# Designed miniproteins, single chains, continued (3): the designs that were tried, part 32

Each design is a single chain, and the fold is of that chain. pLDDT is the mean over its residues in the fold that is shown.

## One batch from the design tools (miniprotein)

Design m9086
Fold by ESMFold2-Fast:
Structure m9086 (fold): chain A 74 residues (1-74)
Amino acid sequence: GLIWPSEEELAEFQKLVSEVLKLGDEVDKKRPDPAVSARIIGLVIRAVGSLIEGNFEEAKRDLEEAKRLVEEHA
């Protein structure tokens, strides 16, 4: 069955996703790059997969990598 994260883990995950998407949108408006956007989206999708499998630490690492890519491309 689906592995549900703890309430704290889910809140942290939602916060990180929101930060990545907000920063990604701001960067896309200033410096659009389809390859960078595709990689960021790929990392977010992978993070969702890890979260569903109950691996919060792996999910968090993928979101932190996505945030790093957004910040480096800004």
Scores: mean pLDDT 78

Design m9087
Fold by ESMFold2-Fast:
Structure m9087 (fold): chain A 83 residues (1-83)
Amino acid sequence: MFTKEQLEEIDSNLVKIVDIAKEKLSDENYREVSRLLKELREEIINNNKEKALEIINKIKSILQENKVEEALPYLDKIESLIK
């Protein structure tokens, strides 16, 4: 199970991704990324690591396709914390 400190670090990185996505993506792509980030948080809380990694990869694909590379380090940090 994740510690309180690990969950706080995950949440801080999720907030940074949301802020970047809101500013850099279209409304359609922002809504999709926001939806996936909410699903990611639920899967992390439920300790579903495999599904969490699948969601991270989907978010990475959207960000890379839209050239929003600045959000990728925050996703990589979340991935490292759930391993």
Scores: mean pLDDT 86

Design m9088
Fold by ESMFold2-Fast:
Structure m9088 (fold): chain A 78 residues (1-78)
Amino acid sequence: SGHRLSEEQARKMLELLERLDELSLEELQKEYEKITGLKVPDNPVSRRVLRHELLRLREELEGLSEEEKIAFLQTVEF
């Protein structure tokens, strides 16, 4: 599904990416759903896949400024 983030959602997503190592899989799922409005299936496999996808997204943002990261996140389809 081609859902793109608003600037406000992208800023919250950036905060979530910076906190990935602090969150349980359950906390990560709930914060992701709150930011995007998208439902993640309520099972351990889907939560682990979500964490892996967000870790890769964080890696893609390395070396960018905060505003460049936000702009990039607005181009991503979730």
Scores: mean pLDDT 86

Design m9089
Fold by ESMFold2-Fast:
Structure m9089 (fold): chain A 87 residues (1-87)
Amino acid sequence: SEIEKLLEEMLELAKKVITDPRVLETIERLVEEAKKEKDPEKFIELVDKIIAMVMHEMQKQKFPQEEIDKIAKELKEIHEKIKELVE
């Protein structure tokens, strides 16, 4: 599934930047929940929650703003592609 591929791309970005194993475990659970979600509105809410967790964790870990902005842009591009697929 193209949607599952995009969710996996989001998870790989999270794994690259998030060092807290508990946060990563939560993101992995949300990705698996999103893969099973049949309601488009609830699905988008799960995607938004994943993005928010990644962004919050990068800020908490005091990543440089340039790196945060770069990951935010990549996540936004994935989010827009996901929205196009779910309508």
Scores: mean pLDDT 86

Design m9090
Fold by ESMFold2-Fast:
Structure m9090 (fold): chain A 140 residues (1-140)
Amino acid sequence: NPFEILSEKAKELAEKVKNEELARELKSSSAFFELLASNREETREQLARKNRRLIATILASALFVAAGVYELLGDTEKAQELFERAQWLLANRDTLSDEELREAARELLRVAEELRKKGYDELAEALEAIAREILAALDS
């Protein structure tokens, strides 16, 4: 279950990152992903209904996890870029178009591939699985 992997990783990163705002977002993301993991069938139903708010929140929370990894790697520029992108998705979650959500999901696929190249194979697979599920839902 990719949401279980993301919940655990977000919780781990929240304790390790130095950016207090990112740490708060990671704690929120961990709890959110734990809820999605526990309600997997309801989550699939909401994605099939194109719940844009849920999709945007999943994408943003996944990008906060990626930002946490890049901070630990010392890539502060990439961490800040991903953090700001995630915040933008949350701020606009009720107004995003299907194409804007598709673009965010494609961005998440690119981030997953970058993290795989850095040895974060399990995390990359979880991010890729979620991004593909979102793209499939948006194309329905």
Scores: mean pLDDT 90

Design m9091
Fold by ESMFold2-Fast:
Formats: C-alpha cells, sequence, structure tokens
Structure m9091 (fold): chain A 65 residues (1-65)
C-alpha cells in the first residue's frame, strides 16, 4: 500500500538524516547536526532506529552546552 511505501521511505530518510548529522558532528557543526537529528527522530518514532536517533540528538545537544 502507499502507507507501507511511505513508511519505507521515511525509514530510509531517517537513516540518511542520521548520516548527514553525524557528518556534521565530525566537522563541529553541532547546531546543523542537531537539526538533522531532530528530523531523523521525528521520522524514526516507533521504529528500530529511534534509539539511535535519540542518542545522536542528545550528543549534539550536549555539545552546544
Amino acid sequence: SEEELQREVDDALAAIYLHLGRKLMEKGDYEEALEWFEKALELSRGTPIQEEAEKAYDEAKKKLE
């Protein structure tokens, strides 16, 4: 169904956003990384990658403090 395809697309986008955020973390662009991790977390809710997105978000947020 379109709903199932959308879930697959959202899972793929969440993974891409996590990758982009991690790349920004490596470069020290913590504010931009946080924005990408926030987007990843929103798309990953209720999925197996939610925990990874939460940890990444928390790491980026901690770097800004």
Scores: mean pLDDT 83

Design m9092
Fold by ESMFold2-Fast:
Structure m9092 (fold): chain A 57 residues (1-57)
Amino acid sequence: MKSVVTVYIPEGTSEETLARIEEALAALKAKQGDKVEVEIVEVPAKEGLPEFRAEAP
């Protein structure tokens, strides 16, 4: 069974945050091998984000 994990990231997310997310996803893929596929999707930061942006500093 192959599971797909999709991560939605607002456009304009900091490089530091993106690097941390990519590192975590790479670790997940390394643990699962070919059983898990991870997709990263950039979404517009201004429109259509239902409170998915981080407001914490």
Scores: mean pLDDT 66

Design m9093
Fold by ESMFold2-Fast:
Structure m9093 (fold): chain A 96 residues (1-96)
Amino acid sequence: AAAALAEAREVLERALAIQRRGFEAELAGDEAAIEEELRRLAELLGVPFELVEEVRRQIVEGAPAEEAERILARAEAELRAFVAPVVEEERRRAEA
């Protein structure tokens, strides 16, 4: 349990850092920084870089945006379900 929680926390911390840097890169229009964060996301998820780049391309091109949104919504729901027990455990540790 403790080892699994530590691994989940590490993955969450890396995912949040990638998301933050990716958001900052999008706001700055820094394509090289965007690509670097997509590569980090692919490594974290254990998927090919080409897959995460294809999903971003579909979102940016806006077609089919609805299908890209459904895929992202599902991935977000799965991540939330994975992360929720970790957040609750951290809350309990802060109180203890």
Scores: mean pLDDT 63

Design m9094
Fold by ESMFold2-Fast:
Structure m9094 (fold): chain A 86 residues (1-86)
Amino acid sequence: SMEIKALGLAMAALAHLLEGDEEGAKEAVERLIELVKEDPSLGPLAVLVGRAAVRLGRYEVARYLAEEAERAGLEEVAREIREILE
């Protein structure tokens, strides 16, 4: 299902963030945002990844996620992540 695919991408992004692989995290985030664009109800998974990135000090990944969400027209996701980044 779309939900299981999105969860898998969120978990992959979290694993990359924990390993310090920012490029791997950005790739997983880009794919996750494509799924969220198709199903906006998956937005909370993207916000969860953004919170984890900020918590781990991976601010560039969190900023990238907010930018990708903005470009995808996911205004609420972008707003929530930018609030965390303040």
Scores: mean pLDDT 88

Design m9095
Fold by ESMFold2-Fast:
Structure m9095 (fold): chain A 60 residues (1-60)
Amino acid sequence: SAQEEEIERVRKDYKLMIKAGTPQSNIEAFQNVSIWRLEREYGIPREEAQAVFDEVNAEA
């Protein structure tokens, strides 16, 4: 689905930002904007969107 494709894109981009050593303030901004977009544009609940980032952080 379009929702699943967008979640996987956000997950991939977040992983790349972490690997690149992106500053924490930019990471937080990306998370906040992505959660807002996923909810507003794709109807994905904030808790589900947050879980994407939590899963990546658990892999680190």
Scores: mean pLDDT 84

Design m9096
Fold by ESMFold2-Fast:
Structure m9096 (fold): chain A 64 residues (1-64)
Amino acid sequence: DKEKEELKKQAQEEKKRLDELAKKLGELHRKSREDPEKYFPKLSQAGKEASEAQDKYEELEKKI
């Protein structure tokens, strides 16, 4: 089914995005220890983006 194939493709893309966000969060965690005032807001924002991407991935998986 074309629709199921498209959903699988979207889920795979979101998973790749989650992997990239996880890497970025690790970097921001390290930097926030050196300069918390500068990097803590960025870490918070990246965490929110990762949570949103996770929710989207789970929603796509439910449709497969």
Scores: mean pLDDT 80

Design m9097
Fold by ESMFold2-Fast:
Structure m9097 (fold): chain A 117 residues (1-117)
Amino acid sequence: SEREEVLELLREALEANGEEYDPFFAPRAALEVLRYLEETGEKPAKSREEARKKPLLKEREELIKELREKGLDFAAEVEERLRRHMEAIMVYLSEHPEALELLREREDVLRQLAGLR
C-alpha cells in the first residue's frame, strides 16, 4: 500500500542516519522538510552538519532553547525529536532524489499519517 511504502521509506531514512524511527514524528518531519524545500527552492542538505545550518533547523534549535528557558522541558523534548527526524530525512533525500520525488507524489499520504487533512 502507499501508506506502507511511505512508512518504510521514512524508517529507512532515519535508520540510515543512525536515528531512532518514530512513526508519530517521521511523517510530520517529512512534511516540514518538503514544505521548506518547496518554499525556498533549495536542495536537500548533503550532510547533517549542513542540515543544521539551514533556517528550518536553526529555527527549531532556537525554539528548543526558548522552551527549556521557560521550563517547558516536555515540549522541548518533542521539538528535539522532530528536529532530529527532519535532519535525518533531509540528508537521506539528498542521497536519494527518487525518494524525494516519491514523497512529493505521496504528500496526501504524509498529511494523513501526520493527522492533517
Scores: mean pLDDT 86

Design m9098
Fold by ESMFold2-Fast:
Structure m9098 (fold): chain A 97 residues (1-97)
Amino acid sequence: SSLESKKLLDKIASKFKIKDFSKELKEKVTGSAEEYKKETENIINDINKKYKTSLTMEHFKGVITYFKNLFPEDEAKAYKVTSAILKKIKKEMDKES
């Protein structure tokens, strides 16, 4: 159990604000909700493999639900923004490690 890796994830995630994703929020949705959801799952799996964590989509349910509520008619956009957030989190984790 890596309490340290989970604390690092939480610390990095807490530094991101909605305004940091203004470009991603304006980007055209070119894929499906299923495609962006799978991309999100792949990023989580990459983090788990590299950092020996056991993260699931449930760990990010709050973020996903937030964007689904923000975009109630555009599930693809909600998952696209979520995948972009996770990509930035992974990139920052890679720098800190």
Scores: mean pLDDT 75

Design m9099
Fold by ESMFold2-Fast:
Structure m9099 (fold): chain A 80 residues (1-80)
Amino acid sequence: GEKLIKADRLFEEGLRDYQKALEYEKNGDLDKAIEYYRRAIEKFEEASKLYKEVNSPLYYLADMFAGYVRRKLKELEEKK
């Protein structure tokens, strides 16, 4: 259904934003890393919501990624 396709797209976009954030963090661009981590969190949270609405177990994976990235973002903001 349309919700599942949208959830999959958001999850993929979240993974891409997370990878970009990791690259920015690795090269010392903390402002860009924080920006892309925030984008990844938003996309994973929206994907999780949509996965839950269609009873897809992929919501667990989306929630886990959102939680992980949120903890990482908090650590970066506190150490900046």
Scores: mean pLDDT 88

Design m9100
Fold by ESMFold2-Fast:
Structure m9100 (fold): chain A 71 residues (1-71)
Amino acid sequence: AEEARERALAEEALAAIAARVSPEVAATVAAAVAAEFAGDYEKATDLFRSLSDEDQRAVLEAVAAWAAAVA
């Protein structure tokens, strides 16, 4: 139940991110989230850190906007 809920929330967040960032950045974030769910935290961190500071900021702004919309 908890894993299914976390996965559903991650899918909603990824959709919100994909609406606000480039497809390439969205694909990188989706890969990072998939790595985290697989328990590969090093790969997840490396993937997110591979993004530019501008793209990292855009992703965080998209997540903040999604979180505000679902509150």
Scores: mean pLDDT 80

Design m9101
Fold by ESMFold2-Fast:
Structure m9101 (fold): chain A 72 residues (1-72)
Amino acid sequence: KLKCVKVPIPDEEARKKLAEKLLKSDTVAVCSEDGTCVLKPLKNEEERQALADEILASDSVEVCETDELPDL
């Protein structure tokens, strides 16, 4: 099962800042206004650029993390 967080970012400057952080980090962290945060590891530059491009093209960002069960 996946835990997803969608955060509206109507401010273009805020979107650019988030995209810059993604390109500099091997992990993306997105927090909602409620304080719910999702961390997604980005192993290669192409994945980071793809996510950054989506953020810049949209007025919102959506990130999903993987939840693992205690069994399996």
Scores: mean pLDDT 66

Design m9102
Fold by ESMFold2-Fast:
Structure m9102 (fold): chain A 65 residues (1-65)
Amino acid sequence: SKEEVFAEAQAVFDGFREAIRILDEHKDDPEAARKAVQELIEKNKDNPAFVAGLAAALAFYEHSL
């Protein structure tokens, strides 16, 4: 349903936004930034939509380095 798709999209967005926040907090240490997001992915492995958002933000960040 549209409601289910929207809820999943919100979870992806929340993950992406949270990863960007963490990456910005660690902007002076790219390795610490990457590790922090990877640890959050591991802690949230039971929430695949949220993890997809985290992973997408991390991929953009790594491509920019």
Scores: mean pLDDT 84

Design m9103
Fold by ESMFold2-Fast:
Structure m9103 (fold): chain A 89 residues (1-89)
Amino acid sequence: SMDDQLRKQIEDGLKRAEELKKRLEKIKKEHPDLDEKFVSSIQENLERSIQLYNEALAAETIDPRLVIQGEINLGVAEIALIITERYLS
């Protein structure tokens, strides 16, 4: 069903968010002098993505708009993290 497809998309998104959180924690540990503004921006987008996915799962019927917004916030965090990792390499 469409709900099953959206649920799978949320599950995959949450798994990706947890992986990105681990990568961010590694950066924070290895580069403690990194400008906190870069870290905060990535962290805020990750937390917003997780919040939107959990909100979508809490409803009786999954709202695809919440899933789309969660994907957007996750994508922003992922791109910012990749750029940050590249800058620090």
Scores: mean pLDDT 88

Design m9104
Fold by ESMFold2-Fast:
Structure m9104 (fold): chain A 82 residues (1-82)
Amino acid sequence: DGSEMARRIAEEFAEEIGEALRKFDEEKANELSSLLGGTMGNASKKSEEEMREAVEEGLKALKSGDFEKAKKTLEELQKKYS
């Protein structure tokens, strides 16, 4: 079901997400992690394809190393899938 799919995709990307978050200080990393979690939760209710797209776009934003850009992108993604 959607829960198992979401868990599998989260595990698949966990290492890359962790590495990307390590570029930020703890407070910023926690905020971005929370936003990504919300985005993934919302997208998991749609389809596997949309969940993968949400994670990939979120990861791209995190890998930018720009906190304001990453935050804005994740907030927009969370709203898109809500």
Scores: mean pLDDT 81

Design m9105
Fold by ESMFold2-Fast:
Structure m9105 (fold): chain A 69 residues (1-69)
Amino acid sequence: SAAREQAIAEVERATEKALAELADDPEKAKQVQEIGEEGIARIRAAKDAAEAFAALVETGRRLQEIVKE
C-alpha cells in the first residue's frame, strides 16, 4: 500500500540521517542500521496501516535514543 511504502521511505530517511550524525561512531552506527532494518521488517509484516504507523513511530523513537546518547 502507499501508506506502507511511505512509512518504509521515512524509516530509510531517518536511518540515513542518524548514520550521518554517527559517522565517527561505528558501534552506534551499527545499532542504528539494525534498528532501521528491524523497523522496515515490522512495517512490511504489518497487517494494516495502523500497525505500519505504530512500527514507524517506535522505530523513530529508538533511532532518536541512540543519536541522543
Scores: mean pLDDT 84

Design m9106
Fold by ESMFold2-Fast:
Structure m9106 (fold): chain A 73 residues (1-73)
Amino acid sequence: SAEEHLERGRKALEEGNYEEAVKHYMRALQLDPENLEVKAEFARALGHLAEANGDTVRAQGYRDGAEALEAKL
């Protein structure tokens, strides 16, 4: 279910496994495409992954996107 993928994504993010987190958030969003909370958390996970890969510009873009989504929660 979307909730199961969201829980697994959150756990992966807490563990610093950003690739696994992104995968689970993407699956959650595929199952519930209008879930604003999942969209915000997905953007946060993408930001962490981009930063871990040295893409600071892309990481900032994802953080800005997550903040905009979180402002609507």
Scores: mean pLDDT 84

Design m9107
Fold by ESMFold2-Fast:
Structure m9107 (fold): chain A 83 residues (1-83)
Amino acid sequence: MTPEEILEQGKLIKENEPEAAELILNSSGKNDAEYMADIRAQLKKLGKEDVLLPAVMRIFIKAAELGKSPKEVAQEILEKANK
């Protein structure tokens, strides 16, 4: 993935799904399973599982298409977009 593609994806996520983008940026874990568990815990805390979970899953499907793990693409895309 090029730096331009990373920036574009980050901007699209923040523009169209800012709540999902913030959730991804604030989540943490050593691996994808722990990272996804943290996302689910935060979704329950927000009370928006029915709205935000589909948005988060769309982002991770795109990550898989790009050959990246959910954790890797989320950190790279959102960090680059904030710069």
Scores: mean pLDDT 67

Design m9108
Fold by ESMFold2-Fast:
Structure m9108 (fold): chain A 93 residues (1-93)
Amino acid sequence: LVEKAEELFEKAKELYEQGKPSEALRQLSKAVGLRRQAGVPLTLEDIILQAKILEALGALELALDLYRYAIKMFPDVPQSVVEERERLEKELS
């Protein structure tokens, strides 16, 4: 179950990098669902990838909310996440 979730997460990353954000989101949702069945909560990596996919889909406000959530809930977010949150706040104001 966890191994299948990891495969789907990697597939979502590849699809996002190929410029297929809708397909990437579908695979990510499946990966998260399988991890939840196994009792594993959302990871920082899940949240960051989802936010990037939502940005690519033009859902900027939702992406911003996810970056803010990541910063609030996780102590060691990458600096790139902090920078993206700041960029989106300026873009949407």
Scores: mean pLDDT 83

Design m9109
Fold by ESMFold2-Fast:
Structure m9109 (fold): chain A 68 residues (1-68)
Amino acid sequence: SQAEKAATLLAQARAEIARMPGDMSDEQAEAFLATLRQIAEDLGLSPAVIEQLLAEARAAIEAHRRAA
């Protein structure tokens, strides 16, 4: 299902974010999110699911930056 694919991709994104520098630039963050969008599109996720996935990934990046 789309929900299962999105959940798996989000879990992988969170694991990668945890390995990123806490002081990552906005350019690095946007590059990561652009790559995530491309992967989600290639998996055939709907635009609404992709936007939710990217919003959750963006929130995870901000939480990671605050923890650093």
Scores: mean pLDDT 86

Design m9110
Fold by ESMFold2-Fast:
Structure m9110 (fold): chain A 76 residues (1-76)
Amino acid sequence: APITAEQVKKLYEISLATVPGKFANQEELKNALIKAQSVLGEEKFNKLLQGLLESQNNLVETDKLWQTLLKVIDDS
């Protein structure tokens, strides 16, 4: 399923606390998520996306998942 604007907004707010300064705005995060989906494929990306959206009450897990996303988009 396509990434929704509501999911991007929610994740952007989380990113400001978890990985400050990595995304300047929601559009940069949306582009990073689209890139990660293209690299990981739908199944792996959907698992990562669910983890990022659901891990808000576990800061350690949230950080681990964001570092995974950053590694995926940085892999050349």
Scores: mean pLDDT 78

Design m9111
Fold by ESMFold2-Fast:
Structure m9111 (fold): chain A 74 residues (1-74)
Amino acid sequence: SAADRAAARAEMRALHEAAQAELDALKAQGSSIEELNAVVQRLMNELARLARRHGLSLEELVAMAAEIAAELRA
């Protein structure tokens, strides 16, 4: 439903914002590529769980993620 997609998008945005904040903090500390990769892997796992919970296809997940990433860069 539209409500389910709105809820999924809100959760996805929160996950991206949290991951971006953690990545920015790690970069400021001069953290390793391995530490940065761990944050990305955790985000990917959470997105997969979110997709299953909300019944999103891979295409829908990728489209939402791209839109949110663009919004966060603006």
Scores: mean pLDDT 83

Design m9112
Fold by ESMFold2-Fast:
Order: C-alpha cells, then sequence, then structure tokens
Structure m9112 (fold): chain A 85 residues (1-85)
C-alpha cells in the first residue's frame, strides 16, 4: 500500500526531526488528495511553494521511494544520507 508506505516514511522523518508533524500532515494531505497515485501526490507536495522547503524535500523523498518501491526503512536511510550531503 503506497499510502501506508508514504505515511510510515513521513512519521520516520518527524521522529528524526527533519520535518514537524504539521509539515508531515500537509504532505500526506497532498498525497491523499491526488486524483492519480501516491507518487504523483508526493510530487505535487514537492512543488507546492506554500509548503516549507523541508516539507517539499520530504515530498520529493517520498515520491522517489515510491517510484523505487523502497521500504519505509530504506527510504528513511536514503533521506538521511541525502541530507548529510
Amino acid sequence: DELETARAILKGLVELGFITEEEAEKVLKKIEDSDKDAATGAGEAANDKSLSKEARDAGLGVGAALDAKATPEQAIEGYKLAESL
């Protein structure tokens, strides 16, 4: 379930302090409201200028993870690596 994967990734990013719960909820709302799929909704969040940079980066990370069929754990580790670069 792509929506459950997206939710798990966003929860992990909140727990690690990359985004706030409010930012995660805004990204998840974009994913849920997408007329297509969860990856498309994540991409819409990534391009939403009303969201913080951190929330947009989270949307990018979720979209990439869903396209790669990554687990939430793999996606979170990839995000940590990307943020360290």
Scores: mean pLDDT 81

Design m9113
Fold by ESMFold2-Fast:
Structure m9113 (fold): chain A 78 residues (1-78)
Amino acid sequence: MEAEAERAAEEARRLADEAVREAEKLPGYLSSMRTTKESMEASIEAARKQSPELGLEVARKAARGFRVLLETIRRLNA
């Protein structure tokens, strides 16, 4: 469970970093994307402090959310 939670958190961070990089091509989106990444990281940390199970759930949800955001930003850059 701990290793799975860590992998989910790393996946979410990597997707967030890619979304921020793609948002750099759209100056109006960069600040919002950075704020979203910071909020996501804070939410994962808060959830992990409550329980490992909640931390895993929140990290997986964040990864799914950033995957959708990344796909959307990539479409805007196409």
Scores: mean pLDDT 81

Design m9114
Fold by ESMFold2-Fast:
Structure m9114 (fold): chain A 89 residues (1-89)
Amino acid sequence: DKKEIEELKKKIGDALEKANVVERLRLTAELYRLQAKKTPDEEMKKLLLERAKLLEERAELYKKPEETDKQKELTERITELDLKIDELK
C-alpha cells in the first residue's frame, strides 16, 4: 500500500532529523578520540585524533553549503586517513 509506505517514510525522516547528521559526526569523532586513548601505537593514535578533528570540522561545515572546496578537501583528507589506518592494521 503506497499510503502506508509514505507514512513510514515520514516517520523515518523524523527519526533521521532527530538523529541529526551533525550529531552522528560528533559522536563518531568522540568514539575515535576514545579509541586513540586506548591505542599504544603512536602513529595510529595520531591518525585517529586527526580523523576525529576532520569529522568535527565537517560537522561544522555541514551548515555551510557555499564552502564546497573546503568540503571536498575534508572528504579527501578523511579518505587518505582511512587508507593510512588500514595500512597500520
Scores: mean pLDDT 70

Design m9115
Fold by ESMFold2-Fast:
Structure m9115 (fold): chain A 91 residues (1-91)
Amino acid sequence: MLKTSLSTSGSVVTATAELDETTPSVILFEFFVDGALLARHAQQATEKVHTVTITLSSSEDVEVTVRVQLYDSATGEQQDGEEQTALARAL
């Protein structure tokens, strides 16, 4: 099971993924602004909580969507996935 949260502090965006178990898996974080992929970060699921932080260089407030997906390390099959959206403030 995967739980995701997205928090913003000004132009700084933090995505958090929480796992109920430490299984051999990969967590993929994808950040979207206006429907376009801005950043992609992959982490091995070695702990129950994983975070990714990005900073936006926008002069306007923008809506950021994070897609977090959990993949089995042995098979590459998607095990779980969630999306969260938040407003990031202008610099």
Scores: mean pLDDT 78

Design m9116
Fold by ESMFold2-Fast:
Order: structure tokens, then sequence, then C-alpha cells
Structure m9116 (fold): chain A 60 residues (1-60)
């Protein structure tokens, strides 16, 4: 579902992809409308922004 798509999109964005590119990739692979994928990515980005700072400190 949407959670799996948002996770994949979040990883793409973490790798340097734009939200639009990540949304298109998720829409293509998961048969999810780009607008819905983009909304999920926006929500994920807000959560991931706080988590990314912590992950940089905690990961290798």
Amino acid sequence: GAAAGASAAGRLMAAGASPEEAGRAVSDGKNVPQEEATAAIAAQTTADDAGAAGAIVGSR
C-alpha cells in the first residue's frame, strides 16, 4: 500500500531524487496516482527530516 510506496520514495529522496522523481517512480512501480504518492512523500519528508538528523548521528 501507500506505506510501502512512501518508504521507497523516501529512500529515493534520501539518495538525492526530487519529490517529483520519487513520486513518478512510485506511481510507475506501484500503480499509485502521482498526486497521492507526492502527498505521501511530503508527509514522509516531514517525518524523515527529524529522523535523518538522528540517523546521521546513529548510523555508519
Scores: mean pLDDT 59

Design m9117
Fold by ESMFold2-Fast:
Structure m9117 (fold): chain A 80 residues (1-80)
Amino acid sequence: MAEAEKEYNRKQTLGAALKAMGKATETAGELIAEGNKDPEVGEKIRRESEEEGKRLEEAGKRIEEEAEAAYARKLAELEA
């Protein structure tokens, strides 16, 4: 049980970190785009940063969901 709980917490932390990195990537891309003198280059940077940020957030969510499911299964097995 304690071992499964530590693994769950570790994966939840990793998922949260990836989601935070995704949001930071989106914010940084937006700031860089606004500082760009070429509006076409600015729009490209904003779009690419938003796309990468969303991908990171999605990966983090997937890790959290997998960790939750694995932990729930282990708890059910231990109580059976």
Scores: mean pLDDT 81

Design m9118
Fold by ESMFold2-Fast:
Structure m9118 (fold): chain A 57 residues (1-57)
Amino acid sequence: SLVDRIKKEGIDALTDEELAELAGVSVETVRRYRNGEKIDDETLQKIEDAIRKLLEE
């Protein structure tokens, strides 16, 4: 499953589009996050919250 892939491979198992949809942000914002670019704390929290929810039981 996607969740098993994420648990084994990390966030790289998600496409930019999939993470953007889950976090409720733009694909450009996800690209910035993955490139290590500075993003605002509110947007960062949305991305981290989406990942956290995916990794929960």
Scores: mean pLDDT 74

Design m9119
Fold by ESMFold2-Fast:
Structure m9119 (fold): chain A 79 residues (1-79)
Amino acid sequence: SKKELALLRGELALAEVLLEGLESGEISKEQGIALASLLPDKEVSKKIQDLIEKGDIEGAIKLVKEYIEKLKEEIKKLE
């Protein structure tokens, strides 16, 4: 549906902003946690937040990249 596609594209945009912020170091840990908390997948959201809080930024980046790839595949199925 158009609504489902729009929501997935919104999730992808949020995840990409989070990834760019984490990779560039332009966002604080608090900002990274806040952005991750907005992700609709609450299991992924919590894992990313926990990794950022622990200072495992490399682990957080890896998980966000995996989540982005999953979202891209779901979007592709709906296009």
Scores: mean pLDDT 86

Design m9120
Fold by ESMFold2-Fast:
Structure m9120 (fold): chain A 96 residues (1-96)
Amino acid sequence: MTKEEAIELGIELARLAREIAERGEDISLALNFLVVAVEIARRYGDERVREAVREAARALARALGVDESLVYDLLNSFDVEKRYELARQIQQARNK
């Protein structure tokens, strides 16, 4: 896959995530598509992918009724280490 093919894939996955969120459908699927788009944006530093990711994040925030910052926190939780820390914090909070 070329750099341009990866960028185009990132834009399309972010767009699909936005459409799924706007329909109020499978939010987990939308998040999975958006995580891949975020990774493409990170690897290639392309502003077109970053803009598509921002639009998808806004759509997800609206669908969930939360601030956009919480969507970025959820995306960051797909990092294995971050997901482990988040799980531990939730477990500690539930023991109150």
Scores: mean pLDDT 72

